# Ledger of designs, part 18: designed miniproteins, single chains, continued (3)

Each design is a single chain, and the fold is of that chain. pLDDT is the mean over its residues in the fold that is shown.

## One batch from the design tools (miniprotein)

Design m8601
Fold by ESMFold2-Fast:
Structure m8601 (fold): chain A 66 residues (1-66)
Amino acid sequence: MSKLQQVRDAMRKAGASDEQIDNVVKAAQSGDVDKASQLALQASRSGGSSPEQQAQVGQLAEDAAK
C-alpha cells in the first residue's frame, strides 16, 4: 500500500473529513513535511481520536511528505 493511501486510511479511522484528508495529501505531495504533519494532527484531534492515533497519523503524513 502506498504511503499516501496509509495516510488516507489512518485519517478516516481518526474521524477526519474527506476535505481534511485531501488537504494533508496535497501538502504531502508538495513535500511540505511540517504542513502535512500539522494538518493531519489537527484533523485527528477534531475527529476525537486518541493521542496515540494522532501521533500515528502525524507520523504517517510526515513520512509520506519525505
Scores: mean pLDDT 82

Design m8602
Fold by ESMFold2-Fast:
Structure m8602 (fold): chain A 105 residues (1-105)
Amino acid sequence: VAERARALAAAIERQLAVVEELLAKASEAQKPGLEEARRLLEEARRLAEEAARTGDGELLVRAMGLAGEAAQILNQAYAGEAIDRAAAEAAGRTAAAVQAERLAA
């Protein structure tokens, strides 16, 4: 846990540096998403650092969750008109399932 938590904390610190650079260049429409992502990454870093210190795997899982949430917000803030690939793939799977049900009915 401690080694993985330290690696996660370092990765989050690198992402925070990128978010700060993006905020300096951001439009008014992008700023709220970037600021929320920064908040989530700062909380995730805190939990990851605590997990590294204590060996608490639940804190590591929570830190990973918050970092994932921040990544989703960052994708949304910079997608503009583009759909995130994972969201597009999920929508495609749902459409295929609905079409299969129509053919079976």
Scores: mean pLDDT 68

Design m8603
Fold by ESMFold2-Fast:
Structure m8603 (fold): chain A 84 residues (1-84)
Amino acid sequence: MADDYIKKAKEYLKQGKPEKAAEYGIKALMEALRNKDKKKAEEAYKVILEASEELKKQGKEMEAELYEGIAKLIMGVLNLILDK
């Protein structure tokens, strides 16, 4: 499931749709969190950061910062969960 979301996010990036890419990146990151899959979470996080850079290029800096902040928080939660 997470892999399918990462694939869709990458496809949306290629189409110049960074908002959709960030949305699917967050879905992938949430699925990786559910499965405690740190490697898939890191892959999803990278895609979200790429989508954020494209959002900044489109002048949507606040939206980009919001997606980056959400992804960073989810990664923090995953790191806390993996400590158990």
Scores: mean pLDDT 83

Design m8604
Fold by ESMFold2-Fast:
Structure m8604 (fold): chain A 92 residues (1-92)
Amino acid sequence: KPSEEEIELETNVALAQIAVAIAKKYPSKETFDFAIKQLEKAYELAVKHGNKEALQEILDLARELYEVAQKAGFDESAERIKELIEKIEKAL
């Protein structure tokens, strides 16, 4: 029943969840950069499909990643995540 587009969106949200979990377990510029990239990809797909539920889930993941980056002292990564949070909030 889900369309190919819906499967792609759900898959990208799941990948973003995994990337955020890895960044929480192993905080580094590399894990934050990867998680930001996955969140941005999921965000673009959610906006394209007008999926507000997916946007909310991506927002929650981005907020979680922001707290991890701030707590670990990755200020540059935290600023990039904050910019993404603001974009998602505007899309909701």
Scores: mean pLDDT 88

Design m8605
Fold by ESMFold2-Fast:
Structure m8605 (fold): chain A 77 residues (1-77)
Amino acid sequence: LKDLLIREAQRELIKMGEETGKLSVAMSYSIELVKRIRESSDPVQTALDFANSIKSSFPDVSKAIEDAVRKTLEEVS
Protein backbone atom coordinates (compact mmCIF):
# COMPACT_ATOMS: atom_id res chain seq x y z
CA LEU A 1 0.00 0.00 0.00
CA LYS A 2 2.68 2.58 0.99
CA ASP A 3 4.74 1.96 -2.19
CA LEU A 4 1.64 2.24 -4.40
CA LEU A 5 0.49 5.44 -2.64
CA ILE A 6 4.00 6.96 -2.96
CA ARG A 7 4.08 6.16 -6.71
CA GLU A 8 0.60 7.61 -7.31
CA ALA A 9 1.38 10.72 -5.22
CA GLN A 10 4.63 11.38 -7.12
CA ARG A 11 2.86 10.83 -10.47
CA GLU A 12 -0.07 13.15 -9.68
CA LEU A 13 2.14 15.89 -8.16
CA ILE A 14 4.59 15.87 -11.11
CA LYS A 15 1.65 15.97 -13.56
CA MET A 16 0.09 18.92 -11.68
CA GLY A 17 3.45 20.71 -11.53
CA GLU A 18 4.01 20.29 -15.27
CA GLU A 19 0.45 21.43 -16.14
CA THR A 20 0.49 24.49 -13.83
CA GLY A 21 4.17 25.52 -14.14
CA LYS A 22 4.66 24.85 -10.39
CA LEU A 23 7.06 21.92 -10.77
CA SER A 24 9.46 23.09 -8.01
CA VAL A 25 6.56 23.47 -5.53
CA ALA A 26 5.14 20.08 -6.57
CA MET A 27 8.55 18.41 -6.07
CA SER A 28 9.03 19.99 -2.62
CA TYR A 29 5.63 18.78 -1.40
CA SER A 30 6.19 15.37 -3.01
CA ILE A 31 9.39 14.93 -0.93
CA GLU A 32 7.61 15.97 2.30
CA LEU A 33 4.56 13.78 1.59
CA VAL A 34 6.71 10.71 0.80
CA LYS A 35 8.58 11.21 4.10
CA ARG A 36 5.30 11.44 6.05
CA ILE A 37 3.85 8.36 4.34
CA ARG A 38 7.00 6.31 5.09
CA GLU A 39 6.87 7.33 8.79
CA SER A 40 3.13 6.66 9.14
CA SER A 41 1.23 3.61 10.41
CA ASP A 42 -1.84 4.96 8.50
CA PRO A 43 -0.46 6.19 5.13
CA VAL A 44 -3.87 6.98 3.54
CA GLN A 45 -5.07 9.09 6.50
CA THR A 46 -1.65 10.79 6.71
CA ALA A 47 -1.81 11.78 3.02
CA LEU A 48 -5.38 13.13 3.41
CA ASP A 49 -4.45 15.09 6.57
CA PHE A 50 -1.44 16.57 4.76
CA ALA A 51 -3.60 17.54 1.75
CA ASN A 52 -6.16 19.19 4.05
CA SER A 53 -3.44 21.12 5.96
CA ILE A 54 -2.22 22.84 2.75
CA LYS A 55 -5.58 23.19 0.93
CA SER A 56 -5.98 26.94 1.57
CA SER A 57 -2.40 27.81 0.50
CA PHE A 58 -1.92 25.29 -2.34
CA PRO A 59 -5.30 23.93 -3.53
CA ASP A 60 -3.76 22.41 -6.71
CA VAL A 61 -1.25 20.42 -4.62
CA SER A 62 -4.01 19.35 -2.19
CA LYS A 63 -6.19 18.11 -5.07
CA ALA A 64 -3.28 16.16 -6.62
CA ILE A 65 -2.70 14.37 -3.30
CA GLU A 66 -6.45 13.60 -2.95
CA ASP A 67 -6.47 12.23 -6.53
CA ALA A 68 -3.47 10.02 -5.71
CA VAL A 69 -5.27 8.62 -2.63
CA ARG A 70 -8.43 7.93 -4.67
CA LYS A 71 -6.46 6.09 -7.40
CA THR A 72 -4.55 4.05 -4.79
CA LEU A 73 -7.79 2.95 -3.09
CA GLU A 74 -9.36 2.05 -6.47
CA GLU A 75 -6.40 -0.28 -7.22
CA VAL A 76 -6.50 -2.10 -3.82
CA SER A 77 -10.31 -2.47 -3.64
Scores: mean pLDDT 81

Design m8606
Fold by ESMFold2-Fast:
Structure m8606 (fold): chain A 78 residues (1-78)
Amino acid sequence: SSDIDQGRRYYDNGDYRQSGDYYYRYGQQTGNGIFYIRSGIYYYRSGDYDQAISYYQIARSLGYTDLADQYISQIRSQ
């Protein structure tokens, strides 16, 4: 199965951390920052805020500046 298929499977099972890992890998394969945003959201849901911010920063560097800044700001304001 593709990394995106594995990511969806783990998400459906409520395993957000593993889902985030597969979306991160898919982001690496495609170079598309949206998959790093998704990985960051799933790490946030798993309670790993530092890793979520790290993934949002990668997405930011790939052109998802406004969206990444929005999610980083939500975590930093806590």
Scores: mean pLDDT 88

Design m8607
Fold by ESMFold2-Fast:
Structure m8607 (fold): chain A 81 residues (1-81)
Amino acid sequence: MARAEIFVELDPARAEETFAAIKELAEKTPEVVAVERTGPSSLRVTVEAPTEEAALAAAREVAEEIAKIPGVTRVVIGPVP
């Protein structure tokens, strides 16, 4: 299994509601294995798939959905290990 990470920056004024919405999206997405708070207005979403290519593809799809959530200011896909 391979993993890809998505780094998300939030609007500090809306961080709690935006984080809750991201957690809800993650609960509905089987490929998402972890959502971790990395700061007051930042978090990391971890995606897992059978191959590095599949993990990166899933991360791109999840990042696109996260970017649609109000209060998300930045979304960056990290390197696949």
Scores: mean pLDDT 81

Design m8608
Fold by ESMFold2-Fast:
Structure m8608 (fold): chain A 92 residues (1-92)
Amino acid sequence: MKEEYLKKADEMYKNKTDISLLSKEEEEKIAKAIKEAAEELVEEAIKLIKEKGVKTPEEAKKLAEEVAKEKGLPLSVVLEAFRLAMKKLAEE
């Protein structure tokens, strides 16, 4: 399930395990789970980017790290949500 792949991603970050050691199929499943979870947060990420006046990817990353810590969400999911939000804002 989606949650199992997110737990595996978190465990890899905690253990500093290089994701490149996974099979391509496992890496793709983890990436898909992160993306699907991130898509649920994109609208909130867009709102926060606009409210904070974020203009650069570096500022977006810093804000994403703060949001992940504050809400207790996986950093990988929040970073992907902010990446997708920045992409949508650039398509204006």
Scores: mean pLDDT 71

Design m8609
Fold by ESMFold2-Fast:
Structure m8609 (fold): chain A 100 residues (1-100)
Amino acid sequence: SMAELRALIEELRELVLEIDKKLPGSEASKAAERAVLSVYTALEDPRATPAQRVERVDAAIRVLEEQIKAIEESDPETSEKLREMKRLLERMRALLRELA
């Protein structure tokens, strides 16, 4: 499932690029990039415990949820891309729990 985790990171990275291309330097773009970078650094840290990796994914999900609420009425298209990122993070959380 490490290959599955890497595939999910690549899908998340592609969604970040799509959001940034549409809304460069926006709070949505910054939140998306910050969420992915935080999760990626936790996965690459050999000292991180499985519980700490799950906590980092949960923190990223919260960042995306706050941004979704902020823009869902004004930009439903970008809101849906953030919801797709949230679904990928939820799948990643499930895989990390299985690896523990």
Scores: mean pLDDT 85

Design m8610
Fold by ESMFold2-Fast:
Structure m8610 (fold): chain A 67 residues (1-67)
Amino acid sequence: SAAQEQAIAAEAAALLEKLTGEKVEARDLHELQRQLVRLAVQGRVDVAREVGAYLKELRARAGLPLG
């Protein structure tokens, strides 16, 4: 559901903020993906990889396909 996707995006964004010290707005999975791409382009590939792995874990816990 959209609510579950928003919850997953928020949880993953919290990890991103913890790893980078940067506040990010991720209202949904689309915004979260844009932030991960931006970080990878800026050379923060390790952060993008770590948050991506966490997204897979959150999807499994919630039983929600990530897309």
Scores: mean pLDDT 79

Design m8611
Fold by ESMFold2-Fast:
Structure m8611 (fold): chain A 68 residues (1-68)
Amino acid sequence: MELTPEQREFIRRRVEALFAEGRAADEEDVRRLAEELGLPVSTVRPVVLEIETELGVKELEAAVKKVT
């Protein structure tokens, strides 16, 4: 999957902003990022999750993402 440094930095900034709000990226956030970057959601999603993990957002994601 092709991801430029610019695209990764953009995703990182967005995830950091969401973390500052006290929430993890939603499906809508991932879709918006994919649209903005011109990439498939399947390409953007794992990168978002990786960055969230690095920022310690995984706990917030677990708290807000609980739908089954």
Scores: mean pLDDT 72

Design m8612
Fold by ESMFold2-Fast:
Structure m8612 (fold): chain A 95 residues (1-95)
Amino acid sequence: SVEEKLKEILDKLKNSKNLSYEELEKLIEEFYKVLKENIDKLSADEIVSYFKKLKKILEEKMKELGIPQEVQNKLLLELEIQEGVLLIEAGVKKL
């Protein structure tokens, strides 16, 4: 299920002790891909909830990994943009 795939990605982000920056980016991209491919099956509230969970995990993980603040800010901005794009797409597809 979509929920199981998203949970697996979030669990990998949260629980992996030795994530490289490249592996972190790959997991974020996989998360966006799962949401985009299943946008017709997700409510706006579910999309917002998943992005809120991702943001919290990323903020904690990026600090743990010692990612520079400028890079953290860029990733968080990209997350806000992707959430907005997906919410617009979800709204249009339900018309």
Scores: mean pLDDT 83

Design m8613
Fold by ESMFold2-Fast:
Structure m8613 (fold): chain A 70 residues (1-70)
Amino acid sequence: MDVGEILRTARELIAKKLGIDPSWLTVVLADGSPLDGKSVLVGYGSGSGGGIRKRLYRVDLVTGEVTEVK
């Protein structure tokens, strides 16, 4: 799986869990994330501008499970 595909899938799964449109999310690959195509660790922020609260999510790419790690 390409990293871009992994990040798009993770964004969609997080958006579904939160009940929001994926286009409202910015997700980035977190340091130390696995890239085995089975799981990924991503940083997430919503909104725009400074002062946004950031969270970390672990996403299972096989089952679609999304877990907040912060």
Scores: mean pLDDT 69

Design m8614
Fold by ESMFold2-Fast:
Structure m8614 (fold): chain A 88 residues (1-88)
Amino acid sequence: KLAPLSPELQAEIDRVDAEVREVSALADKNADKLSPEDLQKITNLIVAARLHVVAARNALTEQEARDAIKGARGSVEDARKLLEKALA
């Protein structure tokens, strides 16, 4: 097994994981206010973010973990923007 990721990087992954859970909870809370199309798009982005978090936790290098964290954050940001626009 390769050396574990730095504690700082592990903390960063945990923060992104928490952000994914937050946006997922917001989408669930507002599901009745979203069109089926917007709900599907947001759900797909949340799934993508969760897959990136899993990839970050299983990364073989710190660079792979950082790239996965960036992907997860991008998906979370896109999901939040869609939620804000749909609920406006």
Scores: mean pLDDT 84

Design m8615
Fold by ESMFold2-Fast:
Structure m8615 (fold): chain A 70 residues (1-70)
Amino acid sequence: SALEELKKRIKEVVERHVAFVAEKYNLSEEEKQELLDFYYKLAFTPPSAAEIKAFNAWLEAKKAEAEAKG
């Protein structure tokens, strides 16, 4: 159906974006999977404010680690 095709397109966009971020910040496979899960939830269900804050704090820590490594 058209809805299933739309869901596949959204999944492709999310996977491409996560692959880019994982390469840029040198994320592990586990961290990459967490990021995929987060964006899939964001696309299909709104996450809680607490979950958003926790994820943003985690992402900032990962950016700082990547920056420190070069």
Scores: mean pLDDT 77

Design m8616
Fold by ESMFold2-Fast:
Structure m8616 (fold): chain A 67 residues (1-67)
Amino acid sequence: SFEDEILEKLDNNEPVTLPDGTVITLEELSDLSELAKKAGLSVEELKTLLKSFLSFIGREDLLKLIK
């Protein structure tokens, strides 16, 4: 499914596109400050966007990385 494809891509460190057009990889989730700078967002804004996105795909394995 769409959700499974996205989570598999993240697990394999492949790029996925967020609703705002920001492209992320699993590796980049380890450095939210750099990812936020790349996206032109604050870390808190990025966390909100990522939580919304991961909740949307219905699987929460990666939510722990953005807590």
Scores: mean pLDDT 71

Design m8617
Fold by ESMFold2-Fast:
Structure m8617 (fold): chain A 94 residues (1-94)
Amino acid sequence: MMSEYARAALRQAEKLGLKDEDDKELLELLEAGDLEAFRELLETKFKLDEKEIDAVIRLIVLQGKLIILHEKKAPQEELDAIREEGRRLQAELA
C-alpha cells in the first residue's frame, strides 16, 4: 500500500525524465515514515511544485487513514470512500 504512493511519485518523476535509481531513496523514506525528508526530496531532486508535493503527501495521509480504519474494522463504505479520494488525487497528478 505505501508503495502505491511511491509509484505515484515515480510516475511524476518519469514525466520529469528522472531515472529508476532515484526510486529506491523515495521507497526507503516512505517505508521509514519520514514524510518531512520525503517532501524535501520531492521538492529538491524531483522539482515538484508545492501543489504536486501537497497532493502526494495527501495521498500518503489517506493511505495511513485507510490502514487505521481497516484495523478498527470500519464499514466498507468508509474504506471505499478513502480509496476513491486517493484515486482522484492520483488522476489529478497525471
Scores: mean pLDDT 65

Design m8618
Fold by ESMFold2-Fast:
Structure m8618 (fold): chain A 95 residues (1-95)
Amino acid sequence: MKLTPEVLEEAAERARGLFKKIKEEVEKLLEKGTEEDKKKARELLEKLRNVLIPEIDAVIEEARKQGLPEEYLKPLEELKKEIEKFIEEKEKELE
C-alpha cells in the first residue's frame, strides 16, 4: 500500500482514538480498585504494549521505507512515546 501524508494522518488519528478509549477505561478500572478491575487494567496495558505500539512501529517503518519526510512521522512517534509513558505510570500505580 502506498503511504501518503493523508494516510499517515488518518493512521495517527485512528491510533490516538483507540489509545484515548483504552486510557479512559484503564483510569475507570483503577478508580474502582478491585482485584478484578486491576487485572482488567493490566490486560489493557498489555494490549497497548503488544498490539498498538507494534502497529504504530510498523506504520512508521513502512513510511520510512517509502521515503516519507520525518515531519509526517512525528505525530505517530509522539503518540508512541505518550503511550509508553502511560503504560509506565499505570504499571507503577498497579504495584
Scores: mean pLDDT 85

Design m8619
Fold by ESMFold2-Fast:
Structure m8619 (fold): chain A 71 residues (1-71)
Amino acid sequence: STEELIAQIKELVEKAKAAKTIEEIIEYLRQALEVARQLPGALGLAAVHDLTEALEKVEKAKTVEEAIESI
């Protein structure tokens, strides 16, 4: 269901925020992006766009703190 997909994205984003390495943050955000691609319509487009922007900023971050602030 849409509710289960949203809950899964939220859990993965929280795991990214609790991560200790940039590589771990990237992996959780990539997983969240894959789930977001399953969401329908405007909700799916918004989630994919937001997560893609966050992932791009995280990949350019120099520290874990900077990466987490980008989420």
Scores: mean pLDDT 88

Design m8620
Fold by ESMFold2-Fast:
Structure m8620 (fold): chain A 109 residues (1-109)
Amino acid sequence: MKEAEELIEKGKKYEEQGDYVKAAEEYNKASELYLKAGDYKKAQEYAKEGIRMAEKAEEQGDRRARSLRARSEGLYISAKGDPVKGAVTAASGSLRAIGDEIDEELAAR
């Protein structure tokens, strides 16, 4: 999974730089790739890293942190074997923070 490894390396670099929002985004993308590949253990691991980064971003007062945390939590729950609850958890945060992006994704059907 070269793409997932590249995302993890980007996440680590952003974490070291204190850019917790970008770190959370990269870890969430890596978790999603592992979930799609059926590597539920790694999907859970990087979803937890995404949660940790989103919590640090929330401490800094970043408005995007809530949406990122909801996405990370959703990925973690999906990787534990509850994809419906995971999807609902991720979507509820994202809809409030990035509603336009969700509408664009739905329009691209």
Scores: mean pLDDT 75

Design m8621
Fold by ESMFold2-Fast:
Structure m8621 (fold): chain A 95 residues (1-95)
Amino acid sequence: MKEEIIKKLKEALEKLGFDQETIDSIINYVKENLTDEQIKRLQELIERGEKIIAENKDLPVSEIVRKIVEEFRDEAGSFEAGLASLIVMSKLPED
């Protein structure tokens, strides 16, 4: 659902320390420009990233980040992959 993705993205950007003007700009772009198909793809990429975190919970955060970057490498030209990376990175362990 587009509203759920927007909420996750806003929370991720806030947790990562983005300023309010940047957050509002990104959220407005997503609301106005992403299609239902792009939102579905974004959700699938988020689920893939969350699975990598779950499967690699015993690894250092740096190695988990590397695996996420490598998984998304084939998608690296897409705006959806960039947004999915931000949401997934916001869910990394803080230890």
Scores: mean pLDDT 77

Design m8622
Fold by ESMFold2-Fast:
Structure m8622 (fold): chain A 75 residues (1-75)
Amino acid sequence: GPGYEAGLSAGRGGADLKTYEAGFWAGVSGMQGALEAGATPEEAARHAYEIGVLSGGDAGKQGAEPAYDGALRAG
């Protein structure tokens, strides 16, 4: 939705785009899985961040942060 697109767009300016996008989508998947498992939004955000870091280090971490923020604002 619009929040996911806004989050992705906001992060495009400062990292390798492919690594950033990998972190973004890994973060989205981690967040969705955590929420479906009954995690709180705060737990889901942490999980998205951790998955983003694992997917691309600092660039993945930057991607995961906007993914969670965008999803929360869209949902």
Scores: mean pLDDT 61

Design m8623
Fold by ESMFold2-Fast:
Structure m8623 (fold): chain A 130 residues (1-130)
Amino acid sequence: SAPPARVLVVDDDPAALAELRALLEARGYEVLTARDGREGLALLREHDVDAVLLDYRLPEMSGLDALRAMRALGPAHRAIPVVMLTGGDEEAEREALEAGAHLVIDKSRFSNEEVVAELEDLLADRRRRS
């Protein structure tokens, strides 16, 4: 009876976007997709978004730069949980957490199904606290 939660997925790989969309939609989420940080920021300005899945490796601007830009949009946008997807570089993981990612996931060790499960747990926890 509640409206579906909306997730923004930012990744330059169309196969990853298609799989994450299918998994999230199967769990009852509305999904927005972006192939770069600029498109993701534009969607975030125009739509209410409950969470962001953000790849660290994006064309033109890095996922880290995109995360910093999202935080700079204002207090409402800073409250949106961001799950950063990395390739397992410990320095990249540290920088993402320092930049304000709520969770960092090594996509070399976690499946897209496991990523979606972690996001769902994060959103469920936030709903219990609101």
Scores: mean pLDDT 84

Design m8624
Fold by ESMFold2-Fast:
Structure m8624 (fold): chain A 100 residues (1-100)
Amino acid sequence: SIQELAFQTQTTVGVMELHLATQVRVDPEDAALRRLYELMVRYSELVDRVLKKALEENDIDTVKEVLAKTEGLHRTLQTGSRDEVLAAVEALIAEVEELL
């Protein structure tokens, strides 16, 4: 269902945000890590807004698109360099903002 896809997306974003928050608490002086966390918080807030609109409009294609993009970001976070993750989050914020 569209609600299950939205929930999967929100869960994946929440896991990434929590992971980065934990790393920032361990090394609060790491400016790049703090920047990545700030971007992830912005992405989380943006995803919530886009998903709310998509659910109200019964727009399953937008929910599927955001889920696919979010899963791609999660893979990059697990396998990529810090610079690759920073670039990916910044690009994805711009792309997902266009869905509003």
Scores: mean pLDDT 89

Design m8625
Fold by ESMFold2-Fast:
Structure m8625 (fold): chain A 76 residues (1-76)
Amino acid sequence: LEKKLEEARKEVEKSKEEKKLVYEAVMVGAEAGMKTMYYSSLAIASKDEKKREEYREKAREALEEGRRREKELLEK
């Protein structure tokens, strides 16, 4: 029956879309976390006050960008 095949195909498509969205959100969060940790570590290791502030700003920007992208993917 054509209807059953179309329904099954749509369910497979829906499952793929949901998995893709979840994977994208997880990847965005992981990327933001790694960038935040990297720049925070550079800030701690730096003895130059100006460089420390620059790295702290980059860490904050990475975290905020990650949160924004996650919200955009999961919630409007």
Scores: mean pLDDT 76

Design m8626
Fold by ESMFold2-Fast:
Structure m8626 (fold): chain A 79 residues (1-79)
Amino acid sequence: DFEAVRAGLDQLPEHARVQLAAQALRDAAESGDEETVALARELLLSHRDSPWFAPALRAALARAKTERARAILEELLAQ
């Protein structure tokens, strides 16, 4: 449930929130949870100007196990 994850993220510093959102996006893409993919993507894009955005996405990409997860993370990094 991404809403429960989001509520937890709101209590964290920005760098931790962005990192956990990137990990949630990777995990959701790998499990086929398209609703969570959409919500995590929107949250990450709201932080695209953050200095933590690219490092968090690169860390998630390094642990991505599926082509779909890699493609989604690489697409966000290209923006």
Scores: mean pLDDT 79

Design m8627
Fold by ESMFold2-Fast:
Structure m8627 (fold): chain A 87 residues (1-87)
Amino acid sequence: SAAERAAAAIESVRKAIELAEKNPEDASKQTGAALQALGEVLDLRLQGDTEGAKEVAKAVEELAKKSGLPEESKQSVINAARNGAAM
């Protein structure tokens, strides 16, 4: 279902953010969180689930804002989610 796809997308991004939080010295894991956010949101949009993409992007922004990520990593994840859902 659409709800199951959105939940799975949010969970994938949450795991990437948690991995980045545990590895603040690992630039590849910091970048990986942003790429995971972009990929999951774009995948939903490309499947025609524009509302699911917006919902996941918003949830990912909130996860990043509340995370222990460095500010630049938070902003990268937020920008990736927004860009994936935009237009």
Scores: mean pLDDT 87

Design m8628
Fold by ESMFold2-Fast:
Structure m8628 (fold): chain A 74 residues (1-74)
Amino acid sequence: GPSLEEQALAVWSRAMERLAQATSPEEVDAVYREAMAELDKLEAQATDPEVQEFIRLVKRGLEAAAAERRRLLA
């Protein structure tokens, strides 16, 4: 099956596509909450510090992307 890093990148890719299509701050908030919940589950499964660091990097990128998209729609 896919690695935790591959799963995190898949969550990221889907979230970026959904954020690009979002037309309201509420839609951005929904995408962000759903994607962060999935990344939190993956981080909880990670025992390797490098994998944990990678997932945290993805989470930070998602926060930045969601904040920027929300700002443009506000």
Scores: mean pLDDT 90

Design m8629
Fold by ESMFold2-Fast:
Structure m8629 (fold): chain A 68 residues (1-68)
Amino acid sequence: RERELEELRRRLEREVEELTRKAREGFEKKASETNLPESLLKQEPEIVESFEAMARAIAELELRNLER
């Protein structure tokens, strides 16, 4: 099971990277569609970082559940 958890951790890290990329693309697309204020556009790096942090927290919870 240790090896199974290691493989899952690698997969989750890839998913976090993919989710972060999609978050950036989604934000850029939404910004161009909705004419967001300049103040919100400046927050893009912080918003993407928050999504990445949440994705990692979810991944850690999944790994913890599997360790049971």
Scores: mean pLDDT 66

Design m8630
Fold by ESMFold2-Fast:
Formats: C-alpha cells, structure tokens, sequence
Structure m8630 (fold): chain A 69 residues (1-69)
C-alpha cells in the first residue's frame, strides 16, 4: 500500500535524523554513554519496524514517542 510505504519512509527518515543528531552530539565524545544512547535508538527503531509489520498501532505510537524524546 502506497500510504503505508510513505508512513514507513517518513518514520525511517525521522530515525535517521535522530541518529545523525546523536552522532553529532558532543562531536568529540565517543564514550560508553554515547554508544549506549545510539544503541538504544537503534533498538527502538527495530522494535518500531516490527510493530508496524504486526499492525500494533498502540505499540507504534509508544515507540515513536520514545524515539522522539
């Protein structure tokens, strides 16, 4: 479905933007805390894609809110 594809593409772009901002944060800092933050966002992104595949709207909304925070 084209509408579903657009929604997934928008979510993917938002995830990429968040990851880019995290990567740019502190610039020179490659600490355990920084890597932990990146890993957490990647885990959320993976869970979000899985929730979309299952059609779990409640889960999608919760994960999107967490990803944006």
Amino acid sequence: DEEERKKMEEIRKKIDEINDKIDGEEGTKASIEYLGKVNNKMDIAEELLEAIKKGDIDKVNELMAELIS
Scores: mean pLDDT 66

Design m8631
Fold by ESMFold2-Fast:
Parts: sequence; structure tokens; C-alpha cells
Structure m8631 (fold): chain A 90 residues (1-90)
Amino acid sequence: GPSDEEKIELLLRNAERIARLAEEDGDIDAIEALELAQEAAANNREVPEERARAANREAAERALRLVRLAVEGREEEVDEMIEELREELK
């Protein structure tokens, strides 16, 4: 399977692409787009790239949830979601 380095590179590339698209379309802010990309990359570790792109909307909803929890100061739930993402990337 992909190494940790490959997963990190995929995460960064997806983050950059989604952030640019989100800023151009005005659908989500750049910070939200980056977190959407992180979740999309984590979910895509065992699926083809084209499916990861198709699943971006679903991953986006999970990442937007993370951002909303952080804004609301619910740090325990934020930490839980971040830890889950980190474990999926291993």
C-alpha cells in the first residue's frame, strides 16, 4: 500500500487542488477546502483516484463538520476527528 510519505504527498496535492477550486467557485473557504482535501485523501488510500475525486463532496461534509466544531470551541470532538484521520493515514 502507499507509504506514509506517499499519503502525505497525496494529501498536500489534493489540498492544493481543492483549495483553488473552492476559492474560484466560492463554495467554501480555503481553510475548509484544505481540511476537505485531508479527509478526501484519508478516505482515498484504498480506492482509485477517480473515485476519490467523486467522493470529495462526502469527505467535504466531514471536514466541514470538523471546522464547525473547531469554531464552536468543541476541542474534544475536533481532537477525536483529527486522531481518526491520522490513524487512517497510517
Scores: mean pLDDT 52

Design m8632
Fold by ESMFold2-Fast:
Structure m8632 (fold): chain A 72 residues (1-72)
Amino acid sequence: MSPAEILERARARLDGLIAQARAAGREIEFLEKAIASIEEALPSASPEEQAIAEELRAYLRERLAEARAAEA
């Protein structure tokens, strides 16, 4: 599987989890925990895994900023 395919599948899974968390009123909590988990794992990751993790972290940070703006 290419890095692009891994990213696409990971984003699709995350979007589903974000939607579930949003329905429960826990979107911000979920996003903050997801970002923290990626940041904790990054130092132990391979360069290829780091590239994927950094892209997912950037995506989650954008979602978190949007969720926070919606609550303001």
Scores: mean pLDDT 81

Design m8633
Fold by ESMFold2-Fast:
Structure m8633 (fold): chain A 86 residues (1-86)
Amino acid sequence: AVDEFVKKVLEYQGAAEEEVEVPPITEDDLILAAAELVRNRASATPSQLTLLEIMMEVLNMSEAELRAISDEELEAMRAKALERQA
């Protein structure tokens, strides 16, 4: 899932001729980003909407499913991501 997202993002941006160093991303990070983007869809740029579509496809989740994630659940995921960075 995560590897597929990275591959699609690189394809969208036009892959570099050389080896591209990609930061590690977890499935939880993708879910958090997609859920936040869905909630702020009205203020999202076209590029952000394209990334949302890629994330939804990779996660196999609909916009309705991402919106169904509670604020408490998103805060828990955000805290967990911050703990992983430490």
Scores: mean pLDDT 69

Design m8634
Fold by ESMFold2-Fast:
Structure m8634 (fold): chain A 100 residues (1-100)
Amino acid sequence: SMVQQRTERFLDNQIFLMRELRKIAIERGDDKFAAKADETIKEFERMKQQKVSFQDAVEEAIARYKDLISLSEDPIVQLKLQITMLTARAELRRLLEQVE
């Protein structure tokens, strides 16, 4: 379905973002952030394989990104994660408004 394709694309985009942020964290010696990003990647890959709902994918991303923001010392990383969370939440809310 179109909804499943949207969820898969969302998760793929989140996995890509997490891999990039993990690489930056490793290069900077941010071991705690790198470890948490790795756990987040594995969970998104699991969710993609299990074909979870878009709501479940967005809610998990928000929860995990809130934790990553708290672990990050980089204001650009924090801002990027905050924007990603707000965008995903707005899209989820819009989709829920279309369901009776």
Scores: mean pLDDT 84

